# Ledger of designs, part 55: designed miniproteins, single chains, continued (3)

Each design is a single chain, and the fold is of that chain. pLDDT is the mean over its residues in the fold that is shown.

## One batch from the design tools (miniprotein)

Design m9890
Fold by ESMFold2-Fast:
Structure m9890 (fold): chain A 72 residues (1-72)
Amino acid sequence: MTREDLEREAALARELARKEGDEETLRVVEAAYAVALRALDDPEAFRALSEATQARSGTEEAARRLLLEAAA
C-alpha cells in the first residue's frame, strides 16, 4: 500500500459514509486515514498496517482495524 493507494481507499470510504449519512463512520475513516499516513513514514509500522487491512478487506473495516491498532 502506497500513500496514493491509501488516499484512494480513504476517498472511497468517505464517499460511502456520506451516501449512508453515517457521521460516525466518517469520523472512523478520517482517524484511521491519519494513523495510516503516519505509519507510511515508518516502514515497520507500515508492515503491521498491511496485515491489519487484509489487503482487500472493505475500507470501512480496514479503517476500524487501523483505529483499534492505534488505540492499543
Scores: mean pLDDT 62

Design m9891
Fold by ESMFold2-Fast:
Structure m9891 (fold): chain A 65 residues (1-65)
Amino acid sequence: SLNEKLKEIVEKLENNELTDEDLETLREILRSLPPVSRRILTRELIAVNPEHAAKILAVYREVEA
């Protein structure tokens, strides 16, 4: 499920193990969510690991376009 995939992404962010494949999974998750939820989730994920903020924001912007 997308919820299980999201949990894996959060765990990988906490461990600084996020891959490009995880970013593609995040794109799928964000596309499944309404606009307000996309923004909230994006901010929450950046808060977990700010080092990945640029990559997370790039995925968010592509989904919003």
Scores: mean pLDDT 87

Design m9892
Fold by ESMFold2-Fast:
Structure m9892 (fold): chain A 92 residues (1-92)
Amino acid sequence: KAALEERVLALAEEGARLYRELTGEFSDEEIAEGLEELRAYLPTLSEEELRRVALAVEVYLHALRLRAAGAPEEEIAAAVAERVAAARAELA
C-alpha cells in the first residue's frame, strides 16, 4: 500500500511539473500544497482504490508527456484510448 502511495505522489509531481512547463500555471508553492493534500488523502483509500488512482494518473501523465513532446491532439487521443482500454482490462 505505501509503495502505491509513493508511486501516485511521484507521478502527480511529474505531471504538475510538465503542466507548468506547458501552461506556465502553478508556482512551486502551489504544487507543494497540492502534493501535501494528496499525501493526506491517499492513506484514506483502499489498496484497490489506490491501484485505480495510480492507473488514472499514469494515463493523464502519458497524455501530458505526449503534449510536451509536441504530439498532435489526434495522436494523444488515440494513445489515451489505448491506455484506458489496457487499464480497464487490468482492473477486470
Scores: mean pLDDT 79

Design m9893
Fold by ESMFold2-Fast:
Structure m9893 (fold): chain A 75 residues (1-75)
Amino acid sequence: SPEEIVKKVLERLKKEFSESIFENVKKMLEIRLDAILNKREPSEEEIQEVEENWSKLSEEEKEKLLEIMKEVLAE
């Protein structure tokens, strides 16, 4: 389920990222999860918030996040 996937991703992120990066990524994932669970599209403001938080990640942090996502989805 989307809830179970997000929970597993957040547990991995908490162990591997600094607190500030973790909180940033958590906020992005929670926005997407809420939209999925409520069968709605994210608002323009929510999309802007996700894009802003994504832009704060370094290329290395983005790559590591995508790797964690792929590993969790493969389980």
Scores: mean pLDDT 78

Design m9894
Fold by ESMFold2-Fast:
Structure m9894 (fold): chain A 82 residues (1-82)
Amino acid sequence: SKDELLEYIDKLIKRGEELAKRAEKIDPKLAKEVKEVIETLKKIKAKIEKDGKLTHDQVLQLTAASIRLIGIEVEIELLEKK
């Protein structure tokens, strides 16, 4: 449903915000990249809220953003020095 999709995107945005906070302590370039992904997710969310439907193009954009967040999380974990 639309509500389940919006909840999924909200969870991705929240995860992204947590990653951005961690990235700021490690690599400013990664922090910027995370923030760009969050902005993309917010724009997708706004379009879905307005249009009430997910287009094929938006599915591809959402999938790409999800994969990018996973990649950034792995990079943060590899760069994190405790």
Scores: mean pLDDT 84

Design m9895
Fold by ESMFold2-Fast:
Structure m9895 (fold): chain A 70 residues (1-70)
Amino acid sequence: SKVEEIKKEYEELMAALDQQDLSPEERERARKTLLVDAIAKLVGMSLEERQRLLETHTIEELEAMFEKLK
């Protein structure tokens, strides 16, 4: 299913992120971006809506939102 494909892609990207030489701040920003991208793929968001999620939500809030979509 589309949901299963998006979930697998997100998990693969998160695993790849762990192999990158990033600062804690860079890693958190990257994780937040991947999470917003996964949510956007599930609900069909514009670039402006994605940017709004990045600006107005914490990682914890985005994780809770993503779990509700699964």
Scores: mean pLDDT 78

Design m9896
Fold by ESMFold2-Fast:
Structure m9896 (fold): chain A 60 residues (1-60)
Amino acid sequence: SPLQELLEAVERTVAVLRQEKYSEEEIKQVLDHVVKVVGERYPEHTEEIREHAEKLFKEV
């Protein structure tokens, strides 16, 4: 589903940025931007993607 593909893309993005040693603040800025862009294209999935991104950030 488009939602599952978007969630997997968010998870991969966070994993790559952490592997490349970006700060958690920088990763949050990237995630905030991704949620905004996805929300413009898939408004029905914005809340789930935001919640998933926040969950990934808490698993530091």
Scores: mean pLDDT 76

Design m9897
Fold by ESMFold2-Fast:
Structure m9897 (fold): chain A 84 residues (1-84)
Amino acid sequence: SNDKEIEELIINLLRQIADILGLDEETKEELLELLFKDPEKAKEKLISLIEKSDISEEEKEELKKLVDYILELEKVRNGEPLPL
């Protein structure tokens, strides 16, 4: 049950980032698949998309923090302990 809740949270957060960046459904699905297969590559791709966007620097920093949070959630889903 906990794994499903974490997975749904990851999906919702990634969709939120993708919506802010104006990405289509195909790109969102590709990013989700990449995140669950290779989180480090997903992070690199997400950061690249954020940096190439025309949103404010403040918004870019907020989205980068959200990406880091998604990566921490994926670590927890894979059995890594939460930091204290």
Scores: mean pLDDT 82

Design m9898
Fold by ESMFold2-Fast:
Structure m9898 (fold): chain A 93 residues (1-93)
Amino acid sequence: SIEVLGISVEKVGGKLVSTLTIRQLSEAQRVVIQDVAVTKEGPKVVASQLVYLEKGEERTVTATAEDADSVLKIRWLVLENGEWQLLGEATVT
């Protein structure tokens, strides 16, 4: 399992930069981490990345959405045992 230490979103030059900081609580494993922008048209995958995390390891992951003004919220998800788990959400102000 993964612990979320922080989620932030920032508008930079018309883009939306989202940052996730996590800690691995279970044994060492590879996980797929996904950033999803929720828009009026529905969810859109912004970034998907495979990461290897050792037990106790902290990792910061960043994803950039090209059109900040279209995004209502950012979701961070992890794929574990064939199922997507929600790590957290941040609303865009």
Scores: mean pLDDT 84

Design m9899
Fold by ESMFold2-Fast:
Structure m9899 (fold): chain A 73 residues (1-73)
Amino acid sequence: MEPKIYVIEVTSDGKAVLKTDDGEERDVSDGEEATRIIREALKEGKVFVLIDKDKNTEEQRKKIIEEARKNVG
């Protein structure tokens, strides 16, 4: 069973969006809800990548996700 990669994109104003490898997106701007989702998915063997949308370039985002995929596989 391949672990899915979860990407959390955050902005400087505190907004956060969780994206899955299968295209599912969830708003997790509430830090308490984000923590619960992360904790639950970690128990299932999911991998998380945190990306700062305001500070990371498009190329940096691609590299971070690609490195996470290699670490999972």
Scores: mean pLDDT 68

Design m9900
Fold by ESMFold2-Fast:
Structure m9900 (fold): chain A 99 residues (1-99)
Amino acid sequence: MEVEKAVKELEEKYKKEAEKAVEKAKKVAKEGSGAGEVLGRALGFASVDEEAKKKMEAEIKTLSPEDQKEALEVAEKAKKAFLEEYEKEKNETAEKAKA
């Protein structure tokens, strides 16, 4: 129960961070500068939240083909780094809750 609660709280925290990244990225995309990089990184962050991921994918589709390509490349790199960090923190949280 404690381990499950701690892991759920961590997942909820990452979900809220993904939502914040989505809102921030939408604002930057609307301003037109560096949209591909910002949206790509936000998509990487959103990889732990299906709804946030879908919202970011929709925003990326509104970009130019060049910015879409940059966003997808940035998203792949950010996703790898973020999932590695997330999995590590999730395992540490589970370990601490077991103790």
Scores: mean pLDDT 71

Design m9901
Fold by ESMFold2-Fast:
Structure m9901 (fold): chain A 72 residues (1-72)
Amino acid sequence: SLSGLTITEQEVDLPLPPDRVLVRATLHLGDETVVFDVLSSRDREAALKEVREIAKVLGPIDRLELTFLRRS
């Protein structure tokens, strides 16, 4: 089971669509780290759902870190 979830926010100068947020997901699987970016809805729950659906394909996750990248 996932024992750690960290959510942070960062401002970026990237041109993002007004209805979207860029979510950087860092997944820790034992000694391995997987990082990917998802252009998702500004709804945090929808973004969390998308990341969890991807994570379950990779197997048991030890720690999940999410950074919500929004336009400054």
Scores: mean pLDDT 74

Design m9902
Fold by ESMFold2-Fast:
Structure m9902 (fold): chain A 96 residues (1-96)
Amino acid sequence: MEHVALAALLVLSLPQIPAVAAQSFPRPEAAVAAELKITEEELELIIKYSPDPEATRRMAEASVEEARAFLAALPEDPRELALKAREEIKKKLESE
């Protein structure tokens, strides 16, 4: 059950993501970052290291779902940074 560690990140992401259903309203970058439980600075870092920063920024502003799909397609290093930042924020919220 060693793959449970990899699956744990996905499980922590899924139950804690509030904007999975019917998000059709336009969103500023800060709101998208809050939905993903990361900071706006971390979202900007992800955009910077994406293969197409312009498209990534547009997606992040348009919908959280598209932003999540784009994060999954990022290179290993930026993806791991995003997941790590998200995990740290969740840990902090759970710890107070």
Scores: mean pLDDT 55

Design m9903
Fold by ESMFold2-Fast:
Structure m9903 (fold): chain A 74 residues (1-74)
Amino acid sequence: MFKLNEEQRELMGRIVKILNQLKEAIDKGAPEKEIKSLEEEFNELMERLYKTLNKDEQDMLKVAMEEMLKSIKK
């Protein structure tokens, strides 16, 4: 129940990849449009992952990912 299945692990891998791309874009001073595009893709992947989780799992994941995203944006 609290262990991610193969579909969820694939989504997590894609999310991590997008977060790394977002960090690189911010570090190099990419245009806001490029940064927003990566943020939109990140949000889409998060929404897809959330649909596979129950409410408690969604809340826990959201907190963890918001902390990671805040760290990258600073």
Scores: mean pLDDT 75

Design m9904
Fold by ESMFold2-Fast:
Formats: sequence, structure tokens, C-alpha cells
Structure m9904 (fold): chain A 86 residues (1-86)
Amino acid sequence: VEEAIKEAFEALEELKKDPNNIDALTRFLQALDRILSQPPDPSLAEPLRKLKEMIDEIMPKVKNPGIQKVLEEVKARIDEKLAEIE
């Protein structure tokens, strides 16, 4: 899952530079799905919290309501996974 975590961070950094980058969003969602498909492991808690922090930094820059909705749904999915771990 290390490659998926790396991909997720790299995709969010691209999305932070261009909040309307659909390709970066798609790569992030694919990487996140791979992370969230793993069994609930305490080692995932810190990466997931960091991804959520990055999403919170990106959200104010997002003008596209579709992207904003997807990011809110992503935050909910991360919270669900964190609840399974904790």
C-alpha cells in the first residue's frame, strides 16, 4: 500500500496547484480506493489524517461544485476508515 499512499499524496499536491485538475483528482481517487480497500491497520491512521488535512487546505480553492462534492465525500470515506482503525 506504500505506492498507493505515495500516489495519493502526489496527486493531492497536483490538485493543490490546480484545484480544477480532473486528472489529478482521478489519480487521487484511484490511489485512495486502494488505500481504503486495505484491512483496518493502525499504520494507515497517520497517512489518512494527513490526506484529510491536505483536502481541507485544497477545499477553499475549489470553484467547481462537482469537485467540492467529491472531496467532501472523500473526507467522509476517510473518517469511516479511521473509525474502523480507532
Scores: mean pLDDT 82

Design m9905
Fold by ESMFold2-Fast:
Structure m9905 (fold): chain A 95 residues (1-95)
Amino acid sequence: MTEEELEKKIEKNLEKLNELLKEHLGKELSEEEREKIKKLALEILKEFEKMKSDEEIEKYVEEKLKNTPEEERELFEYAMLVAGAIMAEKVRAEL
């Protein structure tokens, strides 16, 4: 998968997340928030591709949460949801 294809998948999943947030929480992500989530999701996906065990993934997530300011934690959690959805799609396609 090229970086451009990965970015397109991130944008598609981010739009779905924004629709869910608007419908259930009455909140719409700003353009700035969407760009931050997109960058975080891309970083997470690239790091997960380097990892060979669930333990390495858990350690990465724990360290990122520890080093993420409290005010940015929600954006990181949204980035994790987007990254997780893309990983699930990849696993489903390769089965």
Scores: mean pLDDT 76

Design m9906
Fold by ESMFold2-Fast:
Formats: sequence, structure tokens, C-alpha cells
Structure m9906 (fold): chain A 67 residues (1-67)
Amino acid sequence: GAAMEAQKQALIERAKRALAGAKAAGLSEDAINLYEEAIKLAQQGKLDEAEELLRRAERLGVRSYLA
């Protein structure tokens, strides 16, 4: 439905922006790969799996910044 499509699009958009920022900041290959895989899973409709990978990638970036 429209709500699921909106959620999917928002997740993809967030992941793409985060990926661009991660590449610009020189984050690890592991973090970059997690963002890229999350985008791919979201495009496949695997939203729960995509969101899990996004959270893992975000934790790598955010915790490094806060430390």
C-alpha cells in the first residue's frame, strides 16, 4: 500500500544520503558496504533487514563520532 511504499522510499533516501556522507567522511569499507546492502534490501522490499543494516552502519558512524 501507499504507506509501505512511502516507508520504503524514506528508508532508501535516508540510506543514500548516509552512504554519500560516509564516503565523503572516509568511513570504513564495512560501514559503506552495510549502507549499500541496506539500499539493495530496501529496493527488494526487505524493509526489516534493510533497517537492521542501516542501524548497524549508523552505530559505526555515530559511536565513532561520540567517542
Scores: mean pLDDT 76

Design m9907
Fold by ESMFold2-Fast:
Structure m9907 (fold): chain A 98 residues (1-98)
Amino acid sequence: METVERLLELVRRGGPFSEVDRLLEELKDDPEALYEAGVRLAEEGEFVGAGRVREVLLADPSPESQEYARRVDEKIRERWQEILDRAFERRKELEELE
């Protein structure tokens, strides 16, 4: 899935989101590849990229794309909570002067 890997690389680099959007347009008819990209981005903490993938999935009225969008949303929420929990622990350490 070469297009998925290229999308992930661009998001990881904070690359031009115009190019990210172009790759998402190429993937819009492949909900399984979009789901893979969205889950991987969410797992890596790339919530903006994962959210963009979710939006593309939600734009497709098919039940398959809607279910994939739901699963990507769940993964974003799970990963966001993990990051918040870790950030709160690290903040406590910093309050004790590192």
Scores: mean pLDDT 77

Design m9908
Fold by ESMFold2-Fast:
Structure m9908 (fold): chain A 92 residues (1-92)
Amino acid sequence: MEFEIYVDISTEAAKKTAEELKKALERYRERYGDVVSIEELDDGTLKITVKGPVAAAVAAKFGGISEKNRDEVAKAITPEDVAEADRIVAEL
């Protein structure tokens, strides 16, 4: 399972949220390998590609994802994936 998540980084608040999300995803990458990629697009959008439902749950927890993308991610992840994401985030 692979998710493409788009985060608006055009505002100061959105940039701060995206920075916290990047830190969480770097911590996830350290534990689980290269299952996350991050790309900044020309239009001020941050593109995050995550492989696996736990990585998607970690990204969703940081709130830097639009509500529409969060709903799609939430539908695709299980409660067990959310619990694992909660454990990872708590270690940050």
Scores: mean pLDDT 66

Design m9909
Fold by ESMFold2-Fast:
Structure m9909 (fold): chain A 62 residues (1-62)
Amino acid sequence: SMSVEEVAREVAEKLREIGRAVDKAVEESKKAIDEALSKGASKEEAQEKGFEAFREALKKYL
């Protein structure tokens, strides 16, 4: 029988997986921002590139 402790452990494992995926997505976002800024992009353009990279990375890691 599934106990509360067993279900909670499985949920915690999934939350840790999500956390790792988010961390990787943030790293890719920062790389995209650095690239955009190094090429003379505005702050607004760099932020947009960061959000695009974050979203694409989440699709790969989640």
Scores: mean pLDDT 88

Design m9910
Fold by ESMFold2-Fast:
Structure m9910 (fold): chain A 87 residues (1-87)
Amino acid sequence: MTELEERYRELSEQGRKLSQEFQEAKKNGASAEKFRELAERFRELAREYRELAREAREVDPQLASAAEADAESSELMAKEAEELAKK
């Protein structure tokens, strides 16, 4: 696999674990502090996906498109976590 494909795989695995942690936090009624932490982690993941997309844009446009989509999904998850933190 290319270095970009390897980074995408690593980010996808991080996202999978983070999403699982977020679902568990919602089920267990986690603290506002926990949801704020999760929101920050999702925002960081979105930034890493967007950076990967920029690097991939001219080399692997399909990978760049996938990374942009995952960045948007991560930003939506961050927004949901921020709303839960306000309660």
Scores: mean pLDDT 87

Design m9911
Fold by ESMFold2-Fast:
Structure m9911 (fold): chain A 109 residues (1-109)
Amino acid sequence: SMEEVKEELKKRIAEILEELRRRLEELRRRGASDQELLDALLAAIGEVTAALMEVVSKLSVEELEEIMNEVREQFLELAREFGLSEDSIEELELTIEGVTKTLIRRAEE
């Protein structure tokens, strides 16, 4: 069902975010650079994008926008929590915006 697809997707995204948090904690303990932290966040956005692409034809534009708004807020909160620079946060936000536009186009066509 559509509700089961959305719930499974939300669980998968939550698992990606939890693994990302663990990766960011490891990187910070090792004194990783701002770029290494950003790379981990961008890789996780790629995983979220892949998960959404599998079900994009089953989602409305409004549902995709809602999911991507939640993803954006969670990723930006993680970036701020882990002390990313303003430049890295801007790059992350632009990447999420680009992904959102791509997903919306795929849902429409």
Scores: mean pLDDT 88

Design m9912
Fold by ESMFold2-Fast:
Structure m9912 (fold): chain A 81 residues (1-81)
Amino acid sequence: MIEGEIFIIEVPGPQGTEYLALATFIDPETGELKVIAAGAPTKEEAKERVLKALSDYLKETHGLGEVEIVEETENKIKIKA
């Protein structure tokens, strides 16, 4: 079981505001901090993109299923896989 957090930050860009979502977790086999990032024009798209990228990574690397959201606030999401 992997536990992690997603942070979403607002980034000013040349075409207006963009959102960067950062999924962070500790790899249980190595103890290393892993970060997966996704950007999008909206907060919801950034969240969806990072959740998909994290799910795909965990499936390929650890054989884990889909990521579950266990707690959500405006700026931070806690996840489980």
Scores: mean pLDDT 79

Design m9913
Fold by ESMFold2-Fast:
Structure m9913 (fold): chain A 91 residues (1-91)
Amino acid sequence: SALAEAARAMAEIYAELAEAAGDAAAAEEIRRLGEELARALEAGDWARAAELDARITALTKAALEAASPEVVAAARAELAPRWEALRAAAA
């Protein structure tokens, strides 16, 4: 459950990054994949979890690469406290 909760929190941060970058469709898909990742982790399906994590990462990267560096920097700064809290909880 803790892993599933962390996966949802991570996916939400990535979705908000994509949304801030102007890619609402990627944000919606990241949120959907985050829910699938959480379920895969709870089921112990590590192969599927790895596939879903890679897909979320690829979608986030594509959205950020398509946006201006200034928009990306502002979005990262806004979401940094939530990312730091997630990293602290995972330690």
Scores: mean pLDDT 85

Design m9914
Fold by ESMFold2-Fast:
Structure m9914 (fold): chain A 68 residues (1-68)
Amino acid sequence: GPPSVEIKVISDKKIIVSASGKAVIKTEKGEFTVEGEGELDTSLFEGPVEIFVEGKKFDPTEILKFEK
């Protein structure tokens, strides 16, 4: 199927990335790779962020979810 990704903000310190494959997350603090599911610090998302899954770019504002 088409590439997909979801980002859940768990807290002010924790964010979960869930991708249908290999995701590359580019932040001002560095580049991170997540395969399937990964945990990142929420502070990494305070600046500009680019997200790519299998070469497709995703808008962070369209995929960001707050967990309840």
Scores: mean pLDDT 76

Design m9915
Fold by ESMFold2-Fast:
Structure m9915 (fold): chain A 100 residues (1-100)
Amino acid sequence: APLTPAPPEEELREKLLETLLKEGKELGVEFSEEAIEAFREGRYVEAAKIALKEGKEEMARLIAGAAVVAGDYESALEIAEMLKDEEMKKAIEELIEKRK
């Protein structure tokens, strides 16, 4: 089989950001430039903190989901804890256990 290089982490992150911006627009939630910059740098927890400071709780949930897709379960768990979303926290913990 031909060698298929894995996509770079930066490319995956940009694709996730495009999805977040689209979903945010459909929900009527606008992402701030500061949150977008933090997300682009892979600082998911910081991006979610910015969203929560702006009162955009649903945006923080979308960022947590993107962190899960990127494989950053630790950041996703911290965001779920900040949201006090026990369902999301449990789902992420189950994903971590299943991968051990």
Scores: mean pLDDT 77

Design m9916
Fold by ESMFold2-Fast:
Structure m9916 (fold): chain A 79 residues (1-79)
Amino acid sequence: SEKERIRREGERDLAAGMYALGKLEGEELLKEAEKLLESLSEEEREEALKKAEGFLKGHGYTTGGIAKVGGEAGLLIAE
């Protein structure tokens, strides 16, 4: 159960990071992020979107800022 919880939290955090980055880098990455978000529960999706908005606001909507926050938060953001 703990491993499953960590996996779900990781998927949520990955979706958040990819969504935030997708808003800056463009439609292809955003579409991949949306697919990940659709695989999450409604509650997890809302939490992921809230995290993504926090990254964008906290770091002035820069890719470098999002990468820094993702690293500090332990998020894995795809290329």
Scores: mean pLDDT 63

Design m9917
Fold by ESMFold2-Fast:
Structure m9917 (fold): chain A 79 residues (1-79)
Amino acid sequence: SNQAQGEKILAVALAVGAEVQDQLSPENRRRLSDLITELERLVRENAPLSEIKAVAEEIIAVLRANGLDDEAAKLEAAI
């Protein structure tokens, strides 16, 4: 279901965010935290899966821009 996929995307994003928090600058850590908070809001509100995936893709872009390709790939596999 769309709800189950959204919840899975959020769970992976939260796990990845926790793993990488000490590897990011304060600015990039804040950006990642803001995107994860938005993702959590969309999942809680049962937003369209397209909107949930769009925020997940922004998180993937932040991770890749910071050389965190393995972590980005984990989240990409969820969407």
Scores: mean pLDDT 90

Design m9918
Fold by ESMFold2-Fast:
Parts: C-alpha cells; sequence; structure tokens
Structure m9918 (fold): chain A 84 residues (1-84)
C-alpha cells in the first residue's frame, strides 16, 4: 500500500526529530529537518508536502512555543505514539 509506505517514511522522519528534540539537541533537529526537506523536495515531493503539513499542524498545536524545543519533542512523541 503506497499510503502505508508514505506513512511509515514520515513517521520514521518525525521519530528522529522527536528523539533529537527530547535530548535537547534543538539545532541538530532543525538541521535534520532542513536537510530532509531539501532531499524530499527533489526525490519525493509528495512526502515533502505531507511532512510540511504535519509540521504546520504541530506549530498550531504548540501555539507560541518554538517547534524546536524539548516540549515540542515531547508533544511530537505523544502524537507518534498515537500513530499519527
Amino acid sequence: DEAEKRKSKIINILQKIADLLVAGQNDEAKAFYDKTMAELKKTDPVSAKTLESIFNWLKTMLGDEDIYSVNAGKVLKNILDAEL
């Protein structure tokens, strides 16, 4: 299933970002996201749009809080555990 493959790919990317954020590695999380988005825009534009949409939704969930923060990483982990 193409949708399941895309879901697994996005979940794997988000899991890595969440792990970095929870570890307090905010700059590394941002660098990983920026690099991953640049690669996906060239190789898999559909997954790039999906990841961007999820990140925009996360910004809405966090309100005024920085998306590259330990608290953001905890929120993201909770969402991933619910199989977003």
Scores: mean pLDDT 78

Design m9919
Fold by ESMFold2-Fast:
Structure m9919 (fold): chain A 110 residues (1-110)
Amino acid sequence: VEEEIRKLADEGFPLPLIVEAARALYLGDYERAVKLLEKLSKIPSPLVFELAERALTDPNTAVRVAAVKVLAGVSKDPRYRERAIKALEQATSDPDPEVRKAAKEALEKL
């Protein structure tokens, strides 16, 4: 844990915020999960990307919309752009029209 925190901190990585966001998702605390995901959208990292990709499959619509916004943010980093575009394209087929709209708007701005 300590070694992981040090390694991720060297990459400008908010490990505590990622752990809290994952916990909020598991507990169904969607309001907290959305707020934490929005903070993480400004920090492109492999774990933030994977957290957002997993959040796209969450049963809560607001969480999936927040995940779309995170993927749009991290897509600004060339390391994640291709995978973020693929995830956003999948979100354009989401059962909820709000999620589909958010994904389409994100893709149009890329």
Scores: mean pLDDT 76

Design m9920
Fold by ESMFold2-Fast:
Structure m9920 (fold): chain A 100 residues (1-100)
Amino acid sequence: IGEELLNTPTDNPYVKEIGRLLVLKENGLTPEQKIGRAVRDKVLELLGISYEEAYDIKVEVDGDTVRVYLNGELLFEIRGDEVRGSPLGEEVKAVVDELA
């Protein structure tokens, strides 16, 4: 289904992106990679940013610590039960907790 959507002849970037995400899900990502992807997607959603806006969003997952950088600046840090930085970190923590 993911590969089918990715190869659908459509100019709709939303349909192509869903296909791409389903293929990535099928590719056997590690727990850390799954957390990193979900966090990136949630940050993009909360900020209203598309991948085409060329923002450099970096997600680092190290054990119980998740750090998100936007254009090289630390946006927020989640460490276990503690969130520091942007209030967006509290909303993203819910996604991390669900995947942990």
Scores: mean pLDDT 66

Design m9921
Fold by ESMFold2-Fast:
Structure m9921 (fold): chain A 94 residues (1-94)
Amino acid sequence: PLDEEAEEKLEERFKTASDREQALLLMARGTAYYFLGLVAEKKGDLETALEHYKKALEYYKLALELAKKAGDERTVEEATAQIKEVEAKIKELE
């Protein structure tokens, strides 16, 4: 068994890695909904496109919060950029 200090440091690392992993998973889910929105928009189904874009926005916002908590500046920048892009799409369709 490791000493107590070493085990606490490992727990903090796993906790931080988990927040980053969750942020990346939420980014992937946001991107999937964004893509479904683009497909619906291309088919002329603007109501379905708007619903998918709103879901993408919610996932990207959650990813941004977790990325900030994890200190993952790259994912913070990517999530922020995706939020702006999806918000622009929602504004165009409303």
Scores: mean pLDDT 82

Design m9922
Fold by ESMFold2-Fast:
Structure m9922 (fold): chain A 92 residues (1-92)
Amino acid sequence: VEEGIEELRRLGDELAAQAPPEKAHVIRLLTDATVGAARKLYELGNEEAAKRVIELGRQGLRDMAAAPTVDEAAEIARRTGVELQRILDEAK
């Protein structure tokens, strides 16, 4: 899980660096939200849920980077964030 968090942070930083400023901001927000959720789930002893949120966040970040507009990237971030929160809430 810790390696997955490191890889996710690196991916987020790389994608944000290549994106326009407004899109980069949303990419960083999703990266931070995913890292936070994964850490919380790992601390709760739910490694499987932590791995799932890392995979979900990673896919969301890639989809956001590929999105042609900031609005589309923001919608992907919103949907991914809702799914992250659902997994986190179910693990409590």
Scores: mean pLDDT 82

Design m9923
Fold by ESMFold2-Fast:
Structure m9923 (fold): chain A 85 residues (1-85)
Amino acid sequence: ALEEALRLIEEARELMKKGTPEDGRRALDLLLRAADLLGLSEEQKQAALDAMHEAFEAALAAGKSYDEAVDIGMEKFRETALRLA
């Protein structure tokens, strides 16, 4: 399940980089599936998503490109989800 969860997180990263609302919704679905595979509770899923969002917004505020902000956010999701699993 770990390898599959990591694959879904990387697919979500590529979808987010496309920048459309549809791709963003699909990316969110993949991240939620990854969290399910890692055995996260609903509270833990929300914590990982919140950490991702905070890191993404902080990166943009610091002047990072959209692509860099997506990479930073996705790494924070991965780090937080694995810590909670």
Scores: mean pLDDT 88

